# Designed miniproteins, single chains, continued (5), part 9

Each design is a single chain, and the fold is of that chain. pLDDT is the mean over its residues in the fold that is shown.

## One batch from the design tools (miniprotein)

Design m16283
Fold by ESMFold2-Fast:
Structure m16283 (fold): chain A 55 residues (1-55)
Amino acid sequence: SEEEERRRRKLLELFLAYENKAPQEVIDAIKAELDEKTRKQFEVYLKSLEELKKQ
């Protein structure tokens, strides 16, 4: 669906912004355009990355 394609595109944009160490304001703006479920998934992913870095 177009909504699923748009969500996938925004999620990729969010990952690219994060990997490029974009300012938090930019990351927050992209997150605001995502649905709650997708935002939750991204937050879980970030927490997992932080746990891996602690090893």
Scores: mean pLDDT 76

Design m16284
Fold by ESMFold2-Fast:
Order: sequence, then C-alpha cells, then structure tokens
Structure m16284 (fold): chain A 75 residues (1-75)
Amino acid sequence: TAEFEELVEKGLALTAAALAQAAAQGIPAGTWDTEKDLILGATLSQAELELKAKDPNVSVEEMRAKAAEIRARIA
C-alpha cells in the first residue's frame, strides 16, 4: 500500500541519518551492529506513531505487522 511504501522510505532515511550521526560521533563501522539494532527499534516506533497520526482507524496489530515488514527490509 502507499502507506507501507512511505513508511519503508521514511524508515530507510531515518536509519541512514542515525548511522551518519553515529559516524559523526566517531563510532567505528565494525561496532555499529548493536547501535543499528537500537536505532532500528526507535525508527519503527516513530513509524508506528506516524501511521496512527495519518489513519486513526489503523489497528495496533496492522501497525505491528507493517513494522515487522520494515524491519525485515532494513535488516
């Protein structure tokens, strides 16, 4: 769906921005796995909030399913 595609694009952009921030803080690429997982979790939480803001009728289960799909594509 258009909402899902928009979430994927936004999630990828947020993940890229977070990785750039980590690099700016001097975190070596080889140590990014743990930081990446934490950043991904935050990205998915933000995506859920945005989905709710766009469509108040979206169920929590549907949002969690979409978040899981985004996680699979980013990971």
Scores: mean pLDDT 62

Design m16285
Fold by ESMFold2-Fast:
Structure m16285 (fold): chain A 83 residues (1-83)
Amino acid sequence: SVKEEMERRLEELRERVEEAKKNNWSPEELLRLAEEIRRETEEFRKRVLKEYGDNSEVQKFLTQFELEAVGLITELELLAKQK
């Protein structure tokens, strides 16, 4: 289901962020990862809206997915600023 896909994608994003934190990635690598996540999230959003635009439940899950992805991007950007 699209909900299961969103949950799996969020787990994958969290794992990537956790790996970056554990391995003390450079500011440049952290910002690059943030940009990759932003791009992947936008492409996924476009696909979901194309396929499920009229489905209110899917829109609700998409909104939550986007909010969590933005949180991860922000965390990476803040970590890069601290280095």
Scores: mean pLDDT 86

Design m16286
Fold by ESMFold2-Fast:
Structure m16286 (fold): chain A 57 residues (1-57)
Amino acid sequence: ELEEAAREVSEKYGIPYDRALAALRSLMEVEGLTPEEAKEKLIHMVELGRQTVAEHA
C-alpha cells in the first residue's frame, strides 16, 4: 500500500516520510503507476542520484 511503501523508502534512505509519500503520489498520478511500481521507480531514482554525484557538500 502507498503508506507502507512511503514508510519503507523513508526508513531505508533517510527521506522524510511526508516527502516520500508526496513523491510516490506524484509518480502514481503523473505516470499512472501502481504503488509498487512507484516505489521501485523512486528507489531507482534515489540510487541513480547517489551514483551520479558522490558528494557535493
Scores: mean pLDDT 73

Design m16287
Fold by ESMFold2-Fast:
Structure m16287 (fold): chain A 75 residues (1-75)
Amino acid sequence: SLDELKAELDALLDELRALIDAGELTPAQVRELFARMTALLRQIMALENVPAEQQAAALAHLEQLRAALEAWAAA
């Protein structure tokens, strides 16, 4: 469901923040997080009969995760 996908996105953001705070984020973990983001994007795009506004909200959440990873990589 969309609610389950949103929960997975929130969990990914929390995991990313925890790894950054601990100083444990490695290139291998960044690649793994990108793979999980790609899988979630595909699941969101595959959802049938979901209102466009809800899909847009989920995609915006995924974009926040991507931006956080890019900001970490630039630091």
Scores: mean pLDDT 72

Design m16288
Fold by ESMFold2-Fast:
Structure m16288 (fold): chain A 84 residues (1-84)
Amino acid sequence: MVEELRKLLEELRRALVNKDYEKAIELIEKVTEKALELIREGTEEALKAVQEALAALKEIAANSPDKKVSEKAAEAAKKIEEAL
């Protein structure tokens, strides 16, 4: 579970480097879904992984040159914070 979230974050970073913004948006949605599942589990390890994902999404929202990616990352971060 935690490893799946970390793999999705690595894929997201690669998509952003490659400027594949359509894939980046899809990966942000998958990261959000996985983070929400981990919040429901409520283990310390799961919550740490969620905090790492939240930090990454906030960084993407602040720094992405693509408006759609930035907006999607900001929306995802808000959903995760509201679930915590």
Scores: mean pLDDT 85

Design m16289
Fold by ESMFold2-Fast:
Structure m16289 (fold): chain A 63 residues (1-63)
Amino acid sequence: MGALVEELAAMDDVSRLQVMIDFTDKLMEERRAGAAEADLIEKSAAFTRMVMEAVELRRKRLG
């Protein structure tokens, strides 16, 4: 979601790290509930891509 990338880019590093921790905790809950490994990998990859885009966007705005 483009809105999430903008939110992550606007956050300080600690707030962004907290969002990443919360996302990982949610994936671990889904894993314990029996979610398919392929679905978890896809969700993780999509979120990692959004975080990388947000970090690059923040770097361009602050650098």
Scores: mean pLDDT 80

Design m16290
Fold by ESMFold2-Fast:
Structure m16290 (fold): chain A 55 residues (1-55)
Amino acid sequence: TVTLEQLTALAVRILRTYGDGIDRAQLRKLLRAMFPEASEEQIEEAVERAFAEYA
């Protein structure tokens, strides 16, 4: 099982690691591949929160 908080924390870590080399679509695809059981809504929210926190 995965929580929105865990998805967001990982998404932020990915953004901090890869920087400007990764866009929202790529990040969403990576999270979905890593957590296939996560809902589309959870992944989209995590990506949005991660980009807001990274900025």
Scores: mean pLDDT 81

Design m16291
Fold by ESMFold2-Fast:
Structure m16291 (fold): chain A 88 residues (1-88)
Amino acid sequence: MKEEELKEELRKASKEGIERTKKIKAEPDPIKRLELAKEQLLKAKELNIELIKKEKYPDMEKNIKDLEKITEELLAKIDARIKEVEAA
């Protein structure tokens, strides 16, 4: 029961994340839009790591490491894009 409630809450959080992404895309300032995307990415990372730890899967450590790597790659792309926009 609590597990199903948690899954529903996570689905709600994902929906809120999508709505936040729509707001980010509607932001007219490209730099502010990228900063908001970076903030959302960091928040999503923390939430997902907590979920992975609760699942007690045998590959938990690898899943966390993969998520961190993907997040860092995306953050680097956002930072590079901010620099491009500032240089233009």
Scores: mean pLDDT 74

Design m16292
Fold by ESMFold2-Fast:
Structure m16292 (fold): chain A 64 residues (1-64)
Amino acid sequence: MEEKKEEAERLAALGVTLIGRGGGDEAEAVQRGQEVGKLAHEGRYEEALEKGREIAEEGRRLAG
């Protein structure tokens, strides 16, 4: 459970950084990353992980 929370937060942070670097809306990306953190804090680890992955994939697409 702790590892899923950690992974979700790291994926969200990576995605936010990459969205900013790729010229996306960094402020909106930060808010989405905060939502991942809230889901993880609530114990909704699977949803947090899915959203974190989405943010990371979007960031990779924009920056790469």
Scores: mean pLDDT 80

Design m16293
Fold by ESMFold2-Fast:
Structure m16293 (fold): chain A 81 residues (1-81)
Amino acid sequence: SDSEERLYAQLKKTLGIESKEEVSEEKILELVRRLLEEAGLSPELQEELLALLRRMLAEGKSVDEIEDELRKLLYEHEKEK
């Protein structure tokens, strides 16, 4: 949906901020949490997405790989509705 595409565009932009010396992983996760809240995702889905994001960042995954996995998780939950 349009809202999902906007969420992923903002997420990708936020993850790209890693190039800025002043921004920690915790700050990036906080910004992503805000984006998920703004997108109207359930608290349960927010927790799942943040846990996946934290894990992938720790594993050194690229922004594109993170986006793909988050898209899969969101599409599976949307399909259940």
Scores: mean pLDDT 70

Design m16294
Fold by ESMFold2-Fast:
Structure m16294 (fold): chain A 67 residues (1-67)
Amino acid sequence: SKQDAIDQISETFDVSKETAQEMLNTIGRLKAEGKTEEEIIQELSDKFKFSKENAKMIVDIYQHYTD
C-alpha cells in the first residue's frame, strides 16, 4: 500500500512521513508525465538532495507497493 511505502521510506532514509509522501507524489506525477525511470531518479536526486543510488531505492520501494 502507499502507507507501507511511506513508512518504509521514512524509516530507511530518516525523513519525515510528510517528506516520504512528497517523494511518492513526485514519482507518481513524473510517471504520469511519461518520464523514464532514469529521469525520475535524477529529478528525485535533485529535488530531495539524495544520491542517485538512494533515489533508485526510493523508486524501487514505490514500484513494490504501488505499481
Scores: mean pLDDT 85

Design m16295
Fold by ESMFold2-Fast:
Structure m16295 (fold): chain A 94 residues (1-94)
Amino acid sequence: SMFEELFEREKKRIYELVNEMNERMRTESWDGEDFEARLPKETLEEYKEIAELLAKVGVENKDKSDEEKLKAQEEALDKLAEERAREEYEKLLK
């Protein structure tokens, strides 16, 4: 149950960041130097990690349908959330 709570928290955080990135790409240039310069270092690194993950998944699934691409992206984000939740859970057990 504690692991499930941590997983849901990390998943929510990751999806909130993805939604912010999508909104910024729609309203601002994601590759804009000014945008990146305004982010705290920790937040910028997290955004880059998520962006790199989604880019890799997109390349690996380039020949698939849009529905399959979206599913692959969701699965990758859920896996990242599980990995982060596991790290936090292990810290609590020490």
Scores: mean pLDDT 74

Design m16296
Fold by ESMFold2-Fast:
Structure m16296 (fold): chain A 80 residues (1-80)
Amino acid sequence: SPEREAAQKEAAAAILVIGAEFNLELAEAEKDPEKAAQYRADAAGDVEAAEELVKELEEKGFEASKLVKEGIERARARVE
């Protein structure tokens, strides 16, 4: 059902936000600048993927949760 697909995209976006936050924490702890840059790149990719899922939800008339939207905004601010 469209509602089931929307719920799956919401869950996927939430997981991507958590992944971005973890990669950003790994980047801050990493002493090797090349590895730190890779963690930041991975976090940016997670944020972009989450943003695309939210866009797909909104294009189908569903609203992503406030928690996911705010999580994306926080992670985006940290990767830029």
Scores: mean pLDDT 90

Design m16297
Fold by ESMFold2-Fast:
Structure m16297 (fold): chain A 100 residues (1-100)
Amino acid sequence: DAFKKLLTELLESRLDEELQELAREAAEKLGVSLETALFAAYIVKEYLETGDLERVKALIRGGLAYLDPEELAKAIRYIGKKLGLPEEVVEELVDFVLEN
C-alpha cells in the first residue's frame, strides 16, 4: 500500500531514532503493524510535549481512518507506559481509541 508506506516514512521523519526503535519493539512484541506502532509513538510524544489532550484525540480520530483500533490501543498502552505517561492519561486515550 503506497499510502501506508508514505505514512510510515512521514512518521519516522517526525520521531527520533529512540522512539522509532521503541515503535519497532512494540510492533514485534504486540503483533501490531509498524505504522500503528509509529503512530502510537507520535501520539504519546505529542501529549508529552504539549499536554493537549484535545489535539491528541483529534489526531487519533484521523489515524483511525487507516488503522485498527484494537492494535492502536495496545500500542498506545505499551509505548505510553514505557515513556512514563500517567496511567489515567493512558487509560483515557485507550478508551477513546476503542470507543471511536
Scores: mean pLDDT 84

Design m16298
Fold by ESMFold2-Fast:
Structure m16298 (fold): chain A 61 residues (1-61)
Amino acid sequence: MSAEEAKKIGRETGIKLAKQGWSPVTWGLAGGLKAREAGASMDNADLATVAGYKAGKEVLA
């Protein structure tokens, strides 16, 4: 899995959970976990975690 694919999974997961009212920590951690389940490396899963947190924060702004 590429870094771009992992970031996309993280972003989509973070937005979904933010809209459902989950906490900011959950937006990131679930994004990273979903990326890892899809076959991302640990480094790319960390990028997905950051992307999920940022996307969740932006959608609620």
Scores: mean pLDDT 84

Design m16299
Fold by ESMFold2-Fast:
Structure m16299 (fold): chain A 65 residues (1-65)
Amino acid sequence: MEPLVGESLSQDEILEILAREEYEEKPYSLEELDALEEAALQNPDPSTREGTLRFLEILRRLLER
């Protein structure tokens, strides 16, 4: 996936859109998000860890709405 158009959105806004679409398909529980966060922390790639943790933070906020 290579977004070449509409790059006016911040990285956070893009993650919010992706998290919202994911949440609409599968409503995650807090327990599932906690497990995904633990898995993300075990990832040896720091860039992937940071991105995944940010995505999960947004999913959690959507769930708590």
Scores: mean pLDDT 70

Design m16300
Fold by ESMFold2-Fast:
Structure m16300 (fold): chain A 76 residues (1-76)
Amino acid sequence: AEEKYEELLKEGKETIDRASGKSPQELLATARKKAAEARFLGYLDPENRDGYLKASDEILKLGEQRAAELEARRKA
């Protein structure tokens, strides 16, 4: 479970980093898509489910935080 968490969290961070330069809405959509994919994989792989769900939550949190920071800069 923990190995799957670290693997998916790394992939999620890299995907969000590649989305830097997009609009806040596109960045958030990218993070939500990756979080949903991780959660779905957790349902298909019960043995690693906890790792997938934990990664999903962290990816979503990171995406929301970065999107909010970008949105705040646009409104300033």
Scores: mean pLDDT 77

Design m16301
Fold by ESMFold2-Fast:
Structure m16301 (fold): chain A 69 residues (1-69)
Amino acid sequence: SRYEEALAKLKSRPDVEIVEIKEKKYKEALEKGDELAEELLKEKRYKTVVAVNREAIEDALKEEKERKE
């Protein structure tokens, strides 16, 4: 899934610490997940904590599927 792929990329970086938060207020993290992972892999100077919300990401994916678009 998009979320798991983004997390895998981030976890592969020693400069990144990931904190998962189960709050839907981070729904926009869905669209930034892949982009953020690629950005962090590209930028070597970052030691960052990335707060991601799996529930919000999964909820957004479910909404998209229900829309059939």
Scores: mean pLDDT 48

Design m16302
Fold by ESMFold2-Fast:
Formats: structure tokens, C-alpha cells, sequence
Structure m16302 (fold): chain A 75 residues (1-75)
């Protein structure tokens, strides 16, 4: 779960960087590094989802919200 969350956040960071969404890319990268538990990963995914929506990446935001919901259910 935590490793899966880290991989999802790392992918979000790489995709955001390719799209020029630097704020989202940095937020996702930091979130991946800070995801040390199911609870911290869920919180990190929620925070990055908000940044994704602010930058207009609704697809990434929806994916991260789904991830956070799954992690919250597992905690």
C-alpha cells in the first residue's frame, strides 16, 4: 500500500513535469518522499490532489483522491 502510493505519487510528479505543471510536480515528489505510513500517504495524496486541481489537472486530482480513499479505508 505505502509503496504503491509512493509509485503513484512519483508517476504524478513525472507526468506533471512533462506537462509543465512545476508546482504539482514538486508537490507530488515531496509527497512521495514523505509517505512513510498509510496515514501519511493518504494525507499526502489529498494534498497533491488539491494542487493538481489548482493547476487544472483534474485527471491526476481524481486519481489521487481515489488513492487517498483506498488508503484511508486501509488505515
Amino acid sequence: LVEEARRALERASQLARKRGLDKLAEAAKQAAKNSTSVESAAKAARQVSKVAREEGDDITADQLDALAKALEAAA
Scores: mean pLDDT 81

Design m16303
Fold by ESMFold2-Fast:
Structure m16303 (fold): chain A 87 residues (1-87)
Amino acid sequence: SVPVSLSKPGLPSLEEIEEDIRKHPESTSAILNSLLGLLLYSDALSDEEKENIVRTLERLLEKYGHLLSPEELEELRALLEEAKKSL
């Protein structure tokens, strides 16, 4: 049981993530990999929270994928497809 009410437990908003990328564009790969790690390896997230991360990742890859190497982008897309199969 969680005694305190949080708007988005353990997850930043899309706006917060985009702000982080604008401030630290070299961290884009680390940010995207962290979100994928939550999808693939976290047992604490509900299906709804996982769906929200998937939508966030799809938008971020579309808008900021050009900041990644082609190899990194291909790997992240493959991992996202794997994550979608678990929903």
Scores: mean pLDDT 74

Design m16304
Fold by ESMFold2-Fast:
Structure m16304 (fold): chain A 60 residues (1-60)
Amino acid sequence: SEEIAAKAEELFSAGKYLEAAKEYAKLPDGCGKAEQAATLALIKGASVADVQAAVAPCKP
């Protein structure tokens, strides 16, 4: 859990928002951060399908 959080923060800081969203989505309390990272990924040109897949664990 701590390793996943640290990896997500590293990816987010590196501008790898889609990968960061995937890692945040694995955390029980990470869905807010995952959605934020997914939004930034979309702004940077990631596909809607890829961001939806990244945050799938946060749904329903």
Scores: mean pLDDT 80

Design m16305
Fold by ESMFold2-Fast:
Structure m16305 (fold): chain A 84 residues (1-84)
Amino acid sequence: SAALEALIQRKERLLAERKAAIENDPSLTPEVKQALIRALEWQVAQALRVEKNGEENLSQAELDALEAEAQRIEAEIQALLEKA
């Protein structure tokens, strides 16, 4: 639908704006910036995937894989923040 397409375009624009803000933050190391951008890109991609396919159309294995990826990214960010 036109409404869904507009929502996708809005989320893509907001993603670009947030990535630029992270890239221009002088308080963050390059490693932390990369991890935050990766996490943000992953979160937006998963949100769009759920919207396009519907949560009920994902298998339990696919849902488990998404949760595992989220936990891995969170652990990577935490490790980088502790190192900074």
Scores: mean pLDDT 70

Design m16306
Fold by ESMFold2-Fast:
Structure m16306 (fold): chain A 99 residues (1-99)
Amino acid sequence: SVEEAEKLITEGKKYYEQGKYEEAIKKYKKAAELAKDKDLELYARSLINLGFALVKDGKIEEGKKYAEKAIETAKKIKDEITRSLLIAAGSVVLLEAEK
């Protein structure tokens, strides 16, 4: 469900803050699966968080692919502010991947 996806994002963020990137990745992947085709904003947020966690875990190329997917997804969001913020966040993942 959408509520389960939001809970998984919250749990993933706690793992990310602790430097437990593999655990964060698992939570964010499940959140993305649950949000897919149900909530476009939540799906994009899940993919952005997944991208950051993958880059931090040294899975650079995989992180880039999810960031690109997040930007593509965000472009479909009708709210201009939300769309712009999520595209920007996905772009930050791509910048972090080049460091």
Scores: mean pLDDT 90

Design m16307
Fold by ESMFold2-Fast:
Structure m16307 (fold): chain A 93 residues (1-93)
Amino acid sequence: MEEEKEKLIEEVEKTAKEQIEKLRGIADESVLKAIEEVAKAAIEAIKLSPTVEKAKEVAEKAIEGIKTPGREPLEKALEFAKEAIKEGLESKK
């Protein structure tokens, strides 16, 4: 379980770093920061996920949002990750 979560975290971090590198000097700094914010929220959500299936869903949504051009995909990915964090925190109470 922990090893699978670590792999998902690595995939999210790798995707974010690769996308930031591709967009460096092309996109506005606010877009780069939005990608970082999505990655951070997704990683936290993965760590808090009650199941590996939920962690995989969070990772997939974050990667899709990061790779999809535009502000709306990033905003949707961030919202999904924030809801997953809330759900994970409630499951540990």
Scores: mean pLDDT 80

Design m16308
Fold by ESMFold2-Fast:
Structure m16308 (fold): chain A 63 residues (1-63)
Amino acid sequence: SAEYAAAAGAAAKAGDVEALQRAIVRATSVDGPEGGRAAAEAGLREAGSEESRQAALNAIKSL
């Protein structure tokens, strides 16, 4: 989960929505909804674009 949270944060900071979504999905698959939520929260904290911020928020609401 820490690995995928770091990846989600880096992707969101870069504005890479696809990489952010992949990191959240992987975190959810490995660590369950709690892992997915942690990755989405990391993405929200580091978001460098409105698109990345909205993607992270939508992921949190879905978990």
Scores: mean pLDDT 83

Design m16309
Fold by ESMFold2-Fast:
Order: sequence, then C-alpha cells, then structure tokens
Structure m16309 (fold): chain A 88 residues (1-88)
Amino acid sequence: GESWTVKPYENFKVDSSKTYLVTVDGKTYLLKPGEKLPLEANLADVISGQVSVAENLDGSGAKWVPVEEATFREGLTAGDKTYTVKEV
C-alpha cells in the first residue's frame, strides 16, 4: 500500500450518517453509519484503536471491525504515525 502525509486532522469531524474505512498500521477497520465517537475523543486515539467506537447511536457495544479492502482518503497524522480514512 501507499503511505502518505497530509494536513493535521485537528478539524476533521466524523459524519455519523456516513461509513468510513480506517486504516492503521496496515489493518483496515469499518466505522458504520450511526456509530458514535465519544464527544471528547481525539480522532487519532480512535484511529489508533485505543478508543472503542460505538456500534449503536447510544454508544453501546463499541468495537473495531477489520475490513479486507480499503480505498484511501488523505492520510492523517498523529505523532509519528500516518492513518488513512475513507468515506464510503
């Protein structure tokens, strides 16, 4: 896969009506429509897999789900790592 560096993600917001594919360290995860991020969550923490993503609008049952195929959005950086997010 390609690695790339883009603008910092400090103003990036997840649209809860959309599906995202998130790639971290060669693993791809699916964030489904209506999955809820904690209000105070930093996108980098979510993408790193250190924060659970809610599977329901009420925030219950959150987990990351691996996905075999991903298309790339502009990469995001947090510290020295690069993450990729795709709106589907």
Scores: mean pLDDT 41

Design m16310
Fold by ESMFold2-Fast:
Structure m16310 (fold): chain A 91 residues (1-91)
Amino acid sequence: LSEEQRAALREAANKVGAQAAATDDPETIRELAREFAEFAHELLGVKDPKLIEASAEEIAAAVTDAKAQGNVADIPDEMYMAARITLSRYD
């Protein structure tokens, strides 16, 4: 990822992560994770639906885990890191 792509991904994670932190609905969290995964993959020009789906699953899991641990303030950072990890598997 370029510095510009990382900055865009961080900004998106902050925005989507704030929405994920504000909701306790698992379905809404999954939809937000999918939206963020699609955005992250679009930044790289990746259009593989299986990679996007895998990324969305890991992002949703990271949000759920952060909430379970009481680390709600860390949700944007956890979403950003999960997306970076899944995108690095493409390389």
Scores: mean pLDDT 82

Design m16311
Fold by ESMFold2-Fast:
Structure m16311 (fold): chain A 84 residues (1-84)
Amino acid sequence: GVPEELLKLVERIYEEALRITGDEEAAERAREETLKKLLDVYNKLQPDAISNGKYDEYVRALVEEPRRVFEEVVAEALAEQRAR
């Protein structure tokens, strides 16, 4: 299952993307791609963090990689809006 804390985080991401873009489709895309990246980092690095003491690397990746994806999706949506 998805942790409740991650669900709350992606809902806030949707609201922020909607505030920036004014576009519900762009906000949903930002939420989906950010959640996808969060789950990828969670599933890929979590076993290694537990087994090999890479907890600090895991925590950094959980914050930095989803943030990067969010910023990229929002930037693309704004560029698409300007091209319309």
Scores: mean pLDDT 74

Design m16312
Fold by ESMFold2-Fast:
Structure m16312 (fold): chain A 108 residues (1-108)
Amino acid sequence: MQEKVKQAQRIVDQITSLIVQAKEALRNNDINTFISNVEKIISKIQQLSEIFPGYKSEFDKMIALLKTMVDNIKNGKISSDQGIKILDDISARVMQIVLIAQTELDVE
């Protein structure tokens, strides 16, 4: 079962990298690059949902939050600073869920 843990860690590393790129795009007012990176983050969270189906509801909530954030940024309803905070919250939530889910794989 260590194979699922390694796969999940690789996906978390990819999400972390994409979040850094999305935050940088927002700082540079590059909305197209920001949207592209958020779509990739959503795809990676969907992959985590397949590895940890027990946490699908939490991953679905994160995907919904990311989609709402993109729409709000596109429509000028929230600032880039608010978008960065949402991305940081998503990063923290992904890390917490994967840490808990990994622990459950090692408990009999």
Scores: mean pLDDT 85

Design m16313
Fold by ESMFold2-Fast:
Structure m16313 (fold): chain A 64 residues (1-64)
Amino acid sequence: MAPSQEEIDAAVAEIMIAIGRWLASKGRYDEAIEALRKAIEVASGNPDVRKLAEDELARVEKEK
């Protein structure tokens, strides 16, 4: 019924990934990198979401 902590952490990480993408689109690469690093930490229990955050971080670091 209620979401588990792991489900909440995954949702928060996905929101942080979205924020990181938005910040990168505005040229705010340092802030985008911080958001994506936090997403990786929060998603530590979800390998799929963690990999998505790591892939986005690598993309943003190349654009910086």
Scores: mean pLDDT 80

Design m16314
Fold by ESMFold2-Fast:
Parts: structure tokens; C-alpha cells; sequence
Structure m16314 (fold): chain A 109 residues (1-109)
């Protein structure tokens, strides 16, 4: 599964004791790519439902899929908003290493 392969690469990066900014960028690229694939599989004709889930504090994959779109559109303000939501969700779920990587990426924007 292409999404699983990209998620595995993201997980390998999170196993590093320290993440460089380049590692963080690569991590986010894999997470965004995996999330777009997963969202398309899960929400094939339900993009409106996916958008509502993101607006209501939805899942990390939905937020990462929207983050990829914001970055492709060069919408830095929307990208920062989505990253802040992703950080809050990662912290809530106890994903502290992911939250740290997301904060580093946000500071680099």
C-alpha cells in the first residue's frame, strides 16, 4: 500500500533521537502524501464531510491533506492555522515527537 509505505518512512524519521529541519520537512512530506492517499480512499465522494471534520477538530490525516493543499496554493496563513490544529491534536493524543516536529516546521514558515 502506497499510503502505508509513506507512513512507514515518516515513522522511521520519528525514531531518530534528533530531527534536523530537513528531516522535519521530509517527515511532513511523507505524512501529507500518505494523508492525501488515505483521505481519497476513505472520503472518495465525501470531500464536504472531510472538510467538516477538519473544521470540527477532525483527524490528523484530514488536517495533513488540507495542509498539503494550502502549501501548494502558497496560502501560508492557512498552512499555519492547520499546523497549529495538528500540534494541538498531536499533543492531545500524546504524540509528543510529532508535535515537536510540527512546531519546528511552523517556526520555519
Amino acid sequence: DEADEKAEKAEELLLKPELSLEDVKELLRYLMEASVIQVKKTWKHDEKTAEEEVENGGSLPLIFARLKEALENKDVEKAKELLEKAIELAEYEGLERLAEALRAFLKAL
Scores: mean pLDDT 75

Design m16315
Fold by ESMFold2-Fast:
Structure m16315 (fold): chain A 76 residues (1-76)
Amino acid sequence: GAPALGSLDLVPERDPKVGEKGVVTATGTNTGSSPVTIDRLETYSASGTLLEQSSSEPFVIPAGTTTTRKIPVTAV
């Protein structure tokens, strides 16, 4: 089987300022027949500040599922 990332939605829960810690709610849909593993996530806050994943834990989406996880981030 092959992994297939059909969608990925990243929603910051707050607008952290540079140097602050925050949380991003990640929701991914895997339409494939093998797990999708996302090693690192980055997005931007509403103010345009870069939010980088502060944990080394991968976001794994099992085959054929929609999975939601809260990802700890740091604003840089």
Scores: mean pLDDT 86

Design m16316
Fold by ESMFold2-Fast:
Structure m16316 (fold): chain A 96 residues (1-96)
Amino acid sequence: SNALAQIDKQLEELAKELGLDFSGKTDAEIVAELERRYKETEDPEERQKLLDMMELVGIRDIVRAIDKLYDASSPEELKKLREERKAFNEKVRAAR
């Protein structure tokens, strides 16, 4: 969550510098817009910023995928699995 918030802030700052608005756009739509702008620009500095933004969007997509994977595993179910594993390890240790 903190990583996602930092990525979003950095993307918003770079978007403002380039006069881009990503409000209501998906990550795929944002990448498509950045690729289009990259092909149209002749400014090496703008080109580098567009590449940096595409990398950040890619990282954000990965972070969202990881968050969804953790959300699919209930925090209570993960806690129960950890407690069961701890109890099992303690029983194994007591049996020695």
Scores: mean pLDDT 75

Design m16317
Fold by ESMFold2-Fast:
Structure m16317 (fold): chain A 105 residues (1-105)
Amino acid sequence: SEKRKRVTREVFEELRRGLEGTTRILIKYYESHNKKEEVEEVKKKAEELLKELERKEEEALKRVWSKEELEEAIRELGELLKKKGLMTPAAGVGLAAASYIIERA
């Protein structure tokens, strides 16, 4: 439905904001400690995850994902962020905002 596509777009917008926020925080942290290699790794990992989010959003809009499928995407992103060392409070806020959008839909 059009309502579900709107919810899907809002969910992925919050996930992107969380990823962008965590990326900014980690880059600033590593730059302040003169850790150039870690800055490059954060940028690379963030770019890869952003491309994956763009791919998943396109698929979710084309297939009209269920609430359960959107919730699973949020869960999987949270686990990937932890595994890749990209989890910060900014990422947590993005994940929580995305989950709340699904709950109120």
Scores: mean pLDDT 88

Design m16318
Fold by ESMFold2-Fast:
Structure m16318 (fold): chain A 67 residues (1-67)
Amino acid sequence: GHHAAAGGGAAARGLVEAGVASREEADRFKQTVEAAGGDSVAAGIGGRTALETGSAEAGAKQAVEAA
C-alpha cells in the first residue's frame, strides 16, 4: 500500500544519497519491499542492512524477511 511504498521510497533515496546504491538498484529495493507487503519498519531494517553491507540487494532480502 501507500505506507509500504513511502517507507521503501525513503529508504531507497537514502541508499542513493549514501552512495550505496544507484537509482536503478534503489528502485529495485523499493519494488521488492512493496511486492513483499513490507511496511516502513521492514523498509528501515532493509535500509540499515544495505548501509552496513554496502549492498542494496542484501538490504532488500532483509526487508522481505522482516515483512
Scores: mean pLDDT 74

